# Designed miniproteins, single chains, continued (3): the designs that were tried, part 10

Each design is a single chain, and the fold is of that chain. pLDDT is the mean over its residues in the fold that is shown.

## One batch from the design tools (miniprotein)

Design m8333
Fold by ESMFold2-Fast:
Structure m8333 (fold): chain A 70 residues (1-70)
Amino acid sequence: SNAENARRAGLQAAKMGAAGDSGGAATAGYEAHKHAPTEEARRYGLLAAEAGQAGDSAAASRYGKLAHEA
């Protein structure tokens, strides 16, 4: 489902961000944003994507985890 895919994308953003892959975290964060069933999860996915695009892999990891948990 889109909700399950979004939660997995948030977790993937967290893992990629933690590994220093800011570009991968950005892509995963955006997928969480697009498919998340809640406004909170969509917002955290977008924040993970923006942080990853800015090269802030630590912030992307944190927001990806929040998107996964939301």
Scores: mean pLDDT 87

Design m8334
Fold by ESMFold2-Fast:
Structure m8334 (fold): chain A 58 residues (1-58)
Amino acid sequence: MAQEAIDHYFAGLKAEKAGDYKTAAEHFRRASELFRQSGNTQAADWAEKKAEEAEKKA
């Protein structure tokens, strides 16, 4: 379900705001996987880029 992917994406944004880039990257990676499972490849690509950005700062 898309809701789980959305929840992880927002959790990633909250972690990013707190400066917890490792936790942010984990949430964005999970969101990307869930978006791909639901067939939303564009949202999956966006979440993947967010994970990569967070990983660079972690």
Scores: mean pLDDT 82

Design m8335
Fold by ESMFold2-Fast:
Structure m8335 (fold): chain A 69 residues (1-69)
Amino acid sequence: TEELIKRARELMKEGMKAADEGDYDKAIELLEEAIRVLEEVPEDNMEAQILLSLTRMALSIVKLEKERS
């Protein structure tokens, strides 16, 4: 469980870095992978649920930025 959360945090960091570099397609792929990893964590894990909500928000922002570009 903690290994999945750690992997998801790593994917989020890589995704946000890609977004900062203007590579929105890569950012979207990495954030979607982070969401998939977090979906494997049991729903009673509050840390994973918070991270999942934040990752979904970040994905929405990145998709919006891509539309502006």
Scores: mean pLDDT 84

Design m8336
Fold by ESMFold2-Fast:
Structure m8336 (fold): chain A 76 residues (1-76)
Amino acid sequence: SEEARKLNLEALKALQAGDYDKAIELAKKAYELAVKANDKRLAAESLYILSQALEKQGKLKEAEEYRKKAIELALA
C-alpha cells in the first residue's frame, strides 16, 4: 500500500510536468499494487490519474472509461 501511494504521487508529478507517458506507466503500476493490497481508494486515485493522462493524449474514450471506473471504486 505504501508503494502504491508513492507511485500515485510520482504519477501525479509526471502528469503535472506534462510527461503523460510516464504518468500512464506509473499510474498503471500503482493501480496493480493497490488492487493487490485491496485498497480501493488508492486504486481509484490511480485510475483517475491514468484517465487524466489519457485525456491529455487525446484518447478520450479510454480516458472516460477509466474515469468511470475510478468513480465506482471511490464509492465502494
Scores: mean pLDDT 87

Design m8337
Fold by ESMFold2-Fast:
Structure m8337 (fold): chain A 71 residues (1-71)
Amino acid sequence: MAEALKQQAEQLAQQAAEAFHAGDLDKAVEYLRQAGEKLRQAASLLSGEEKEQVEEAVKRVEAEAAKIEAL
């Protein structure tokens, strides 16, 4: 289950990158925020170091979304 959520987050991150390259900053932010949500759900199913790594990934994705939103 957590693996499927991580795969969904990866797909959303790829869609965010494509939207960013196309100049669609609003969609890029939306996809990054959705990826962060999937990672938060994955973290809730994990424990220990793997949970910490996924929680760090959430922070990175949210920081990137905020950075693009500030443009």
Scores: mean pLDDT 85

Design m8338
Fold by ESMFold2-Fast:
Structure m8338 (fold): chain A 94 residues (1-94)
Amino acid sequence: ASEEEIETAIEVVEEVVREMMKRIEAGEPLPSVEELRAEVERRGREAGLSDRLIRVVVETVLMIRKELLENPDMPLEKALEYARTFTRTLIAAS
């Protein structure tokens, strides 16, 4: 993937992470795995990501969802750090 595609993928992950964090702050349950897959597919297609990159973004978002379930008091800055690092790592591994 180009650096521009990587940055776009990171932006999609960060947008979904911010939405998950807003739900936690409101005392609402996190979106289901199925809801997150649908949301990432929609946002990724709108952003022009390839099907391969959309799959990576889904995997990254689900990994961060698990981290948030284990640490609901995680600060936004840390969740966004995970978004950036996990997205880059999974793209490099693909």
Scores: mean pLDDT 85

Design m8339
Fold by ESMFold2-Fast:
Structure m8339 (fold): chain A 55 residues (1-55)
Amino acid sequence: KVEELLKKRGEIVSALNNDDYTKLKKIIEELKKSKDPGYQELAEWAEKVYENKKK
């Protein structure tokens, strides 16, 4: 589970570094569909990072 969360976090960071906001939004939506609290927290973190990058 922790390894899966780290892998998903890496995908989010990669999408942000590539300015691939379409891919980032898809990842966030997939995480939100999960009933896993860890995935939901990761989605919230990703949304905050995305908003911050849209300065």
Scores: mean pLDDT 76

Design m8340
Fold by ESMFold2-Fast:
Structure m8340 (fold): chain A 77 residues (1-77)
Amino acid sequence: AYEARVTGDPRLEPIARAIAEALNAGAYLDNLTFETAGLRVEVEVSTDAEGNPVVRLRARDAATGAPVGTAEVVPAA
């Protein structure tokens, strides 16, 4: 199962959880950038040693460009 870990802005929590739920359902995800809830979010997808996707999110405030938080979505041990 995938788990989401968030540091910083709480607006990232529902975004990271939605990605974890999508990956648990077998959805495909690629690198992208999007804006939601006043955040600009960069999504980076890589692969672990077992061949599972792992996702890193970096968020900035959309109005100021200031970094506000990060998240990881990774397979739970």
Scores: mean pLDDT 82

Design m8341
Fold by ESMFold2-Fast:
Structure m8341 (fold): chain A 81 residues (1-81)
Amino acid sequence: SLEQAAADIKAALTPEIVDGAVKDAESGTREGQLGAWGMAVLAAVAGDKETVAKIYRALSKAAEKQGDPDAERLKKRAEEL
């Protein structure tokens, strides 16, 4: 079921996997950012708002360092979760 799939995804989002995604987001590399976005999508499907917020905060910090105009949007999105 969709509910079971969400539960399975949430169980797979261990602290180690989440910490890896945060580090990837903070790296500022395209590959790291894409990986972090993928993990944020999985966390959102699983209803894990805390993990989504952690990844968005990390992406926002990386975007700020790079002068990306989406930095404020990502920060606001994390605060609204």
Scores: mean pLDDT 78

Design m8342
Fold by ESMFold2-Fast:
Structure m8342 (fold): chain A 94 residues (1-94)
Amino acid sequence: GGRVAEAELTVTVTNTLDAPLVAVKAEIYRDGELVGVDVKRLAQPVAPGETATVTLTLRVSGAEPGTYKVKIYGIAADGSEEFLGEKEVELRPV
């Protein structure tokens, strides 16, 4: 069977853009290489200046379990992206 590595990541996001955030994007990296992208559409948009807690499911197909770097971006209704931060996340086999 194919290898799948997964983690759940909860992040607190503050919208510093002038447009509502409608999604959160996680870019997943191993050794500087982009190996996965997960985008979560928000059920409720985050207005400018507001803060929300978002839970992301990070999933990489064909990857080994281990520590990955995750870059998190807010996506606004106008298509603007905001870099929210980097985290190291342990992905586990499923």
Scores: mean pLDDT 82

Design m8343
Fold by ESMFold2-Fast:
Structure m8343 (fold): chain A 73 residues (1-73)
Amino acid sequence: SKETRERILRLIGRILRKIGEILDLERKLEEVKKDESLSEEEKEKKIKELEEEIERLKEEIKRLLEELRSLPD
């Protein structure tokens, strides 16, 4: 139905937005790793915070994919 199609498109849009956020965070992660102005302790803390945020977004994407899979064909 049109309603199912619109719901699918909204879910895909939300998934793509979260993928974009992950790519931005992965870029920041690489920048932190290369930042010679940061101490090793500061790098470890920032890396951990960025990795935790990436994992949170991955879990949100998994939930959205499960919702997408639950929709009728």
Scores: mean pLDDT 86

Design m8344
Fold by ESMFold2-Fast:
Order: C-alpha cells, then structure tokens, then sequence
Structure m8344 (fold): chain A 114 residues (1-114)
C-alpha cells in the first residue's frame, strides 16, 4: 500500500518503506498521487527528497522507474502550504543546505545517468 510505504519512509524506516513502495508501484500505484497522511506529498517527491538527502541508489532506481512510466521532473507540485512549486524548488526547500540551482543541477545529473 503506497500510503503505508510513505509513512514508513517519513518515520525513518527506509528499508521497509522502499521495499513496500516498490511493491506498490509493481501493483500499478500512481507515483504522482498526493498522500493525504503525508501533507499531500507524492511518492515521487518523497523518493527524490530521500535520494537528495541520503544518496540511496534504491530511491534513484524507483525515480527512474517512475520517469519511464511518464512522470516528469518538470511537473508542478503542491507543497504543505498550498504553493505550486517545481520539483527543483521543492527539493531545495526540503533538503538542508541545497539551493534551487543545486537541485536543478542534481536533477540534470540524475537525468543523464545511464
């Protein structure tokens, strides 16, 4: 269940949360669907934020899978305050010490990985 996976990730249970989220995506869960119990954060944004903060290759692999399914990193998303942000702006706001320019550069680097 995608909501359960998101709650596990927010509680720092990274191993269990990533495994459950991968299973949910395998079952056809929408990576862009807001999760009300997580302030309407989407699974894709949580994975991008997790990868930016930890460098976990499993988070990157799941983001890549979502991109292959049609998720766009240029998508506007709604934050907890109801603001419409780009993925780069949201990553910068959620990642300590990261500027919007650094988030954009990181996203470009991620997109070029083979």
Amino acid sequence: MVEEAVLLLLNGQREEGLALLEAALDAGADPAQPIPSADDLTPALLLLSLYASTGDPRALALVRRMQAAGFSLDTLVTDADGRRLTVAELLASRTPGMTVEQARTWLETMASLE
Scores: mean pLDDT 69

Design m8345
Fold by ESMFold2-Fast:
Structure m8345 (fold): chain A 61 residues (1-61)
Amino acid sequence: SLKEEAEELEKKARELEEKGRELLEEAKRTGNKELYEKALELDIESSLLLMQASVLKIELA
């Protein structure tokens, strides 16, 4: 169902947000540019998944 699809997207987004946050904190501590770039990529991907989930939920309303 669209509800289950939206919930799965939100779950994936949360996992990416957690990974991105951990990488960003490590990047801040170490000054590692590659970790910073990876954290930004995960943050963008998470945001896109949340937007997609929101669209599906609007269609259900």
Scores: mean pLDDT 85

Design m8346
Fold by ESMFold2-Fast:
Structure m8346 (fold): chain A 64 residues (1-64)
Amino acid sequence: SARAAAEALIARGEALFEEGRYEEAGRLYQQVLARYGDLPDLAARATAGARRVGERLRELHPED
């Protein structure tokens, strides 16, 4: 189902995030938002995941 596919992408993104593969995790969250944005609960989880990726990338590569 669409829901199961979106949940699988989120789970993979979470695993990549735990491995420190933040850019790859962010791409999976973006895929959920692009393809499954009509599922509000999963879109919210993907949005939160993408925000966490952004926070980590800023922490690791601070400007200035």
Scores: mean pLDDT 84

Design m8347
Fold by ESMFold2-Fast:
Structure m8347 (fold): chain A 58 residues (1-58)
Amino acid sequence: SSAERRAALREAVAAAGGAVDGVLDAKFRAGIVAFQRANGLAADGVPDEATSAALDGA
């Protein structure tokens, strides 16, 4: 997808990682899972190191 979607997901993952886990809504988790699937990562909905590295790109 576009760079804008990647930037939006990066912001969402950063916000999710900084927020209390009970505040995470299904839509944020679904977005993380979709990004993980698109990048061939484990789709657990957790913004782990691999997910963060994929979002950073390069």
Scores: mean pLDDT 64

Design m8348
Fold by ESMFold2-Fast:
Structure m8348 (fold): chain A 63 residues (1-63)
Amino acid sequence: SALARQGVREARAAYEEGDFEAMALAALEAVRLLGDREAEERVREAIEEGRYEEALAIAEEAV
């Protein structure tokens, strides 16, 4: 999905700016748009554990 790819680009930009809350929101929204429940669960778990770089990588791999 073009919207999911845009969401992941927004998540990457937020991560580079050090805005981990904005990154988490954009990454979760992007994987939800894909309907990939396994990716959504993995991203959510990584965010809850403070593994922000891993959460972003999972979202980027899912798109």
Scores: mean pLDDT 85

Design m8349
Fold by ESMFold2-Fast:
Structure m8349 (fold): chain A 76 residues (1-76)
Amino acid sequence: MKYPKEVILAEAEATMELMGLAVAVLAGDERARPALERVAELIRKGIEAAKAGDFEEALRLFEEAARLGREALAAL
């Protein structure tokens, strides 16, 4: 299965933000939990879109996940 490079990079960026939120929750910062759950949902939907061949939708979802994750981490 071949994904466009842009989709792979966007998924990686979204995943890094997800990991940051997960570390915050594990460290006891419950303020990060709603953002963690939302970012995880967006990544899941992005993966489903990519598997269906909808790379434009996958890119949008991963970029939204990364943006929300960055904003949530900056607010902690």
Scores: mean pLDDT 86

Design m8350
Fold by ESMFold2-Fast:
Structure m8350 (fold): chain A 97 residues (1-97)
Amino acid sequence: MKEKADYLIEKLKEHVELAKNDPDPQLRAEALKAIAVLGKQLTEIAKENPELRDKALEALTYALKVAKEMQNDPDPEVRKAAEEAAKTLEEGIKELE
């Protein structure tokens, strides 16, 4: 489980950078959708493995900060994906607290 959590955290960080920096709004929106999926998977692993909770919370809270910032993106599809990602990440964080 630790190896899978480490992989998910790495992929979450990669998609966060893509969401923030890619010039293509379609790729930014897809990155935000991936962040929501990866965040859900990380939350489920942390729920089953309490020793991973702090590490998962750190990764999820950083992703949430970026998703909230992306709600101000000039592209409407990016804003929509960011709102959905933020909601998913907030739900996951609450489950781990």
Scores: mean pLDDT 88

Design m8351
Fold by ESMFold2-Fast:
Structure m8351 (fold): chain A 70 residues (1-70)
Amino acid sequence: SELDEALKKLEELVKEAEKKIEEGEDFNEVIAKMDKKLSELLSKIKDPEVKKEVAEKYHEEKNKLEEKYL
């Protein structure tokens, strides 16, 4: 489904960001790049309900990164 594909891409995007933080890249720069990649992902989603679900999941994952690294 479009949702399953989008959530898989989101998972990969978040894991890549966390890896870069752990490798010593600046947290704020990594988050800014992650936000940009999310915007690109969301722009490709046709179903508004899928777009909302992906955006909500992203905010949850971003909050987890902030709690872990800030």
Scores: mean pLDDT 86

Design m8352
Fold by ESMFold2-Fast:
Structure m8352 (fold): chain A 69 residues (1-69)
Amino acid sequence: MLQEHVQKARDALAAGDEETAREHALKAARELSKMFGERSEEELEEEAERIVRVIRHALADSAALRAQR
């Protein structure tokens, strides 16, 4: 399930395990490919990197919001 893979990627990034996060992000990208049409391996890797980047940014924003008072 897409949501499960995204959640596991978030948990892995929060724990500092970038390798596990990329693995789950790639699984999420493959699930998206099944829903919205077949993607090349390069496109799937780009989507996985984008998912990781978005999650990392969201985690950083959450920390910044708490630091802002």
Scores: mean pLDDT 74

Design m8353
Fold by ESMFold2-Fast:
Structure m8353 (fold): chain A 64 residues (1-64)
Amino acid sequence: SIEELKKEIEEIEKEMEELAKKATEELKKAKTLEEMIEIFAKYVREYGELLDRKFKLEKEIREL
């Protein structure tokens, strides 16, 4: 249902917020530029995957 899809989007948005907080904490602990780059690469990839899932669900709602 549309309600179930909306709830899944809300859960993804919450995961994105939690991911951003985790990224910030890991960046604070990074000791070298190389470590910072690796952390950025990791979190950009994970955030992109969540964003893709969100866009697919939003498209599904629009096509109903």
Scores: mean pLDDT 84

Design m8354
Fold by ESMFold2-Fast:
Structure m8354 (fold): chain A 65 residues (1-65)
Amino acid sequence: DGVQFLLDSSRRASQDGSRVRSDLTSQAQRDPSRSQTLLDQGNNTVNGFSGASQRLRQAADRIAS
C-alpha cells in the first residue's frame, strides 16, 4: 500500500545518506589535505537525506489518517 512504500522510501533515504557519509569519511582518512572538506560533505549529505526521510514519514502519516 502507499503508506508502506513511503516508509520504505524513508528508510532507504536514511541508509543512503549514512553510506555516503561512511565512504567520504574513509576517503578523508586517506587524504589528509582534503579531510575537513570531505567530512563536511558527508555531514551535509546525511542532513539532506534526513530531511527527505522526515518528509516521507509525514506524507505516510497523512495518508494513514
Scores: mean pLDDT 78

Design m8355
Fold by ESMFold2-Fast:
Structure m8355 (fold): chain A 85 residues (1-85)
Amino acid sequence: MSVAEKIGAVLRIIGELIDLELEGKLEEEVGELLREAALALLESEDEEKFEKALELLEEAIRLAEEGRHEEAKELAREAIRIALE
């Protein structure tokens, strides 16, 4: 994955988070953690780790939209860990 493709994927996620926040579907704490995870993905230098972290973050966003906030937070924390290891 190129740097441009990586940035594009993260910007898409940030846009999705902004949309959910504007609709009142994200609690502040959950939204903050999901944004932290998206930014952590930009620091990943390993394509495989980036892809795994991206999948976890996308699932975390899905769970957050469903109101499953604790599960979303756990997946967001795991995405941060994988991206930064």
Scores: mean pLDDT 81

Design m8356
Fold by ESMFold2-Fast:
Structure m8356 (fold): chain A 116 residues (1-116)
Amino acid sequence: MEEKPIKPGDKLTLRIAVTVPEDADVEEAQRIATEAGERMAKELKEKFGVDVEVEVRVTKQPGSDTATAAVAVYQNGELVALVTSTPASDIREAVDAAVEGLLKKVEELYKKYQEE
């Protein structure tokens, strides 16, 4: 994946995809992912001046006893950054880990833009 710098004025799509156990509460997973996405979108706008549209998807995986989260940033349909969590028994743990990882990666891409 080619890492592109992120700059003020960019319009990004933040996608949070959560895979949960078959017996998991999809509505709770959707709420957790939406809250995390909204926090990240606000932080990206405040720190980096980028506009972010948040998309959330929750998928049940039969035979899984853990949750994983994949968090990605797209610009004009092109993948800019992607972080996937390690499997966790707690949906919130998986989502928060992926979001924190992606935020660090976005900060690195923004730093590349600012460094002369």
Scores: mean pLDDT 80

Design m8357
Fold by ESMFold2-Fast:
Structure m8357 (fold): chain A 73 residues (1-73)
Amino acid sequence: SSSKIREVELEASKQLFLEMANALDEAYKKSIEKYGRGVYEEFMRAYEEELPKLKEKVDKIKEETKKKIKELE
């Protein structure tokens, strides 16, 4: 049903938001650990290190969401 598809999409959106928030938090923590402060260049380097992991998690959520939607069609 369309309602179940909406629930799957909402859950996927929540998971994506949490993964993005986690990536930003990890980048911030890494910048603080290195300098005891958030240095912009170090934050950006840490964020770039998190991007491949974030992409992997995003791709997995996208694939799983697509499968769940197909099961409901």
Scores: mean pLDDT 79

Design m8358
Fold by ESMFold2-Fast:
Structure m8358 (fold): chain A 82 residues (1-82)
Amino acid sequence: SKEEAEKYVKQGREAYKAGDYRTAAENFLKAGEIYLKLGDYEGAVKAFGMAIYAYRKAGPTPENRELIEKAKKLFEEAMAKL
């Protein structure tokens, strides 16, 4: 639902403010996936962009690099629908 996506964006912002960039990124990624399923491509682009930025802030681990690539592909998919 839209409300669920907004909840994840809020949780992501709170985690980001707390310096928990990985939790922030995971919440933004979930929000983006929900927006994408709902056809809210603008919401999806913004959420996936925030996820990529937060994963980069979390650090250059192999797992974070893989998640950044996943988020980039989803970002590009949402952008193509605009």
Scores: mean pLDDT 88

Design m8359
Fold by ESMFold2-Fast:
Structure m8359 (fold): chain A 64 residues (1-64)
Amino acid sequence: SAVEEKYEEALKKLSPEALAVAREIAAKLKEIGDEIDKAIEEAKELKAKGKSAFEAFLEALRKL
């Protein structure tokens, strides 16, 4: 995406120290994204069991 491309370009302009911090932040953001993806998959499974989409989503979020 355009946002991801601009982010990578900005990282190349940082000092080595600032780049290390930025990479740690990026790793944490990816970890959060992975947890969200997992919650979405759990919500889909709960929906398949006859729960409403909203109820399935809330139950998946509570398990994070």
Scores: mean pLDDT 68

Design m8360
Fold by ESMFold2-Fast:
Structure m8360 (fold): chain A 79 residues (1-79)
Amino acid sequence: MTREELEAEVLLALGSIYLHLGKIAYKNGDYETALELYEKAIELFREALERASGPVRDQAEEGLKEAEKFYEEIKKKLE
């Protein structure tokens, strides 16, 4: 495992954590906090994609798509 591969895995893990925290905030009706958490997840998944290859890249792409979807849903709700 190279340093870049390790960094990609760490960024993917952090992105996933923020995505899950965002989902918890959303379930609790804390839409402002959920938006901030999803925004951080998006940033982390994007950074993972810059370094990732193979399965880690695929997982980062899936995470990014999910985080962006929930971010837009909350933005529409907070109109």
Scores: mean pLDDT 85

Design m8361
Fold by ESMFold2-Fast:
Structure m8361 (fold): chain A 68 residues (1-68)
Amino acid sequence: LLEKIAEFIKKVVPSLTDEQALEVARIVIENKDWSLQEIAKLIQEKTGLSPKEAELAARAGVAALETL
């Protein structure tokens, strides 16, 4: 589950490392009830990604989770 979401995130945001993609996947799964904006801010705080990259990663992660 985690690995599938992380692989999808990395395809959408190829600048992320494998570890960053895995952390984003974990954040998205644990905070499914949060808004996209709140998830993106948490990603930025925990990974140090830029606001734009964090928002793209959040969108990719949420989309992957909803598709599974």
Scores: mean pLDDT 80

Design m8362
Fold by ESMFold2-Fast:
Structure m8362 (fold): chain A 88 residues (1-88)
Amino acid sequence: MKKMLITAFASFTKDGKSEIHILDPVEIEESELKELEKGMEETVKEKNASIVAAVTSEEDVEKARKEVEERLKELIEKKEKKAELIVE
């Protein structure tokens, strides 16, 4: 079954501000989830960023977008540099 990937990330600026970027949804296969999670963890280390991604059905993409944005805001407020993958 094909799933959709929604990714949000934020980089911390020198002024203590964080900008949230939400990427366009892309199709993903379940076999790709391990490589995705590894790539997200590497990005957090290299870019001093936080990343939240969700994998969901095509019909739930808009709901997943809101969920990743809200979760990313929580990580920013706690000043946590972390990668999280939500699978529904």
Scores: mean pLDDT 77

Design m8363
Fold by ESMFold2-Fast:
Structure m8363 (fold): chain A 90 residues (1-90)
Amino acid sequence: SAEERARERLLEELRRLAEEAERQGRLELAAFLRELARRLEAGEISPAEALRRLYELLLKEYEGDLSLDVDAAAEGLVQALIEKVRREEE
C-alpha cells in the first residue's frame, strides 16, 4: 500500500537524518528524529503527521549550516500520497 511504502521510506530517511545529525554534533535534533522514527514505527503517528512535525521543527529550530536531505524524505512521502490519490480517482 502507499501508506506502508511512505512509512518505510520515511522511517529509513528519519534514521539516516538522525545519524547525520549526531555526526554533526546536533544531539537534540538526533534525539527528536529518533523519537519521531520510534513513534512512526509503533504506529502512534501517521507518515503525514511525522513529516509535518519534522518540517515544523526544521523551519523553527534548526536553521543554518545543518545539511540534511529532508527534501528527499518529503518528496518520497508526497509521491506516495499522489500515487494513492491517483489510484483512488482512477
Scores: mean pLDDT 66

Design m8364
Fold by ESMFold2-Fast:
Structure m8364 (fold): chain A 61 residues (1-61)
Amino acid sequence: AADEAARLKAEAERVLEEAKSLGNQTGIDLAQKALEAVDSGDLATARAYVEAARIEVENAK
């Protein structure tokens, strides 16, 4: 649904911003892939990338 896509996009953008502030290139890459998946309508892939990016950023703190 549109609500899920909007939520995943917002989460991916938030993680991307945090990854950039930390200089975490892996987190940046994963968050960008999540945004691409949201744009293509692949919400399952987008969710997986958002989760991976979040874990990467959390572990890099």
Scores: mean pLDDT 81

Design m8365
Fold by ESMFold2-Fast:
Structure m8365 (fold): chain A 62 residues (1-62)
Amino acid sequence: GKRIGVVAAATKEAAEELKKKMLESGAEEVIIVEGSDSKKGQEVAEELRKKGALVGGATAEK
């Protein structure tokens, strides 16, 4: 499956930094989840894994 990153962060700037790091680590696609709600990011990551993607998650929310 594709290597997909899921990013949720309190600010757009933090989300973009995490996206860049995930792409550098070998992610083929990165999805930015809106807001600081890490639960939403986890749900998206779980759905992608069920579809056969290799999913890494990163959040800048404490």
Scores: mean pLDDT 69

Design m8366
Fold by ESMFold2-Fast:
Structure m8366 (fold): chain A 97 residues (1-97)
Amino acid sequence: AEKYFEEGKKYLEEGDYEKAIEYFEKAIEEETDPGKRAVILAYLAIAYDKAGDIAKAVGYLLRAIELATTPETLRAVADVLEEAGFTEIAANLRRRA
């Protein structure tokens, strides 16, 4: 999971959104921890948004928020979204944490 997750982040930074999605999907399949799954789902939402698939981006974002059931996981998802420029959504999640 961690190795695929790190590769996904690298491709996202390089602007290779198709490869980022591929590696984040591999990461989520191997990850069993709900908090880590929430973070990977947030990255999938960002990658789909950057790829122009708004419907999938919204779907993954909602799944990430639903899985982020603790203050710690809500903050982790908010951190990811803030770094990607989703500042308003991140602020809303932090207020709930």
Scores: mean pLDDT 83

Design m8367
Fold by ESMFold2-Fast:
Structure m8367 (fold): chain A 68 residues (1-68)
Amino acid sequence: MTEFERELLEFGAKAALSAAKGKSEEAEKEAIEKLKELGYSEEEIEKLPEISAEEFRKWAEEAERRLE
């Protein structure tokens, strides 16, 4: 896995968890499992700050530019 691929998966999983919290138990579990695969513990995941939709949008736009 490249450093860029890891950054994509890590930020994407964090953003997905923030979006799923309190709205979808299924999606929240999937995001938590992805973060665990990336080396995060449950304690670290619980302490992660929430990512706003605006922050996710800006990050996604930047990632899209890097893939082009």
Scores: mean pLDDT 73

Design m8368
Fold by ESMFold2-Fast:
Structure m8368 (fold): chain A 70 residues (1-70)
Amino acid sequence: MSREELDEEVDRALVIMTLSIAKKAGLSDEEIARLLERLAEKTNSPLYRRAAEVVREKGIDAAIEEAARA
């Protein structure tokens, strides 16, 4: 894998892990979306921004499913 592909897979794994931990901790969809938006700003990663959008529109379970399938 290229460095860019590896970085993308790491970001995807971190998004899934963040969503899974937040769900288990009982955070609201709004709290999770805000956390992901802050992470997107710090990492400049489109995966965190996309995950925040999916959480706001469809909820956390849909965001986990989309991240896992990509």
Scores: mean pLDDT 78

Design m8369
Fold by ESMFold2-Fast:
Structure m8369 (fold): chain A 67 residues (1-67)
Amino acid sequence: GATDEQRRREAAEGLLTGAAIYLLGDNSATATVTSFTDTVVTGTVTINGETYNATFDTATQTLTLTK
């Protein structure tokens, strides 16, 4: 069975992936989480073969992508 940490990581990955798809309008977007808190998810987002560093702040609904 999944641990609470694994479930929280899975939720964070879903949140970052969903934010990328919704805010960027590209359903090919995929995300990998490197760290997360209750309000901030950091990781990478890949869109059309390009990978960006990503930070999503759930309190402000802000997705920041850097290369």
Scores: mean pLDDT 76

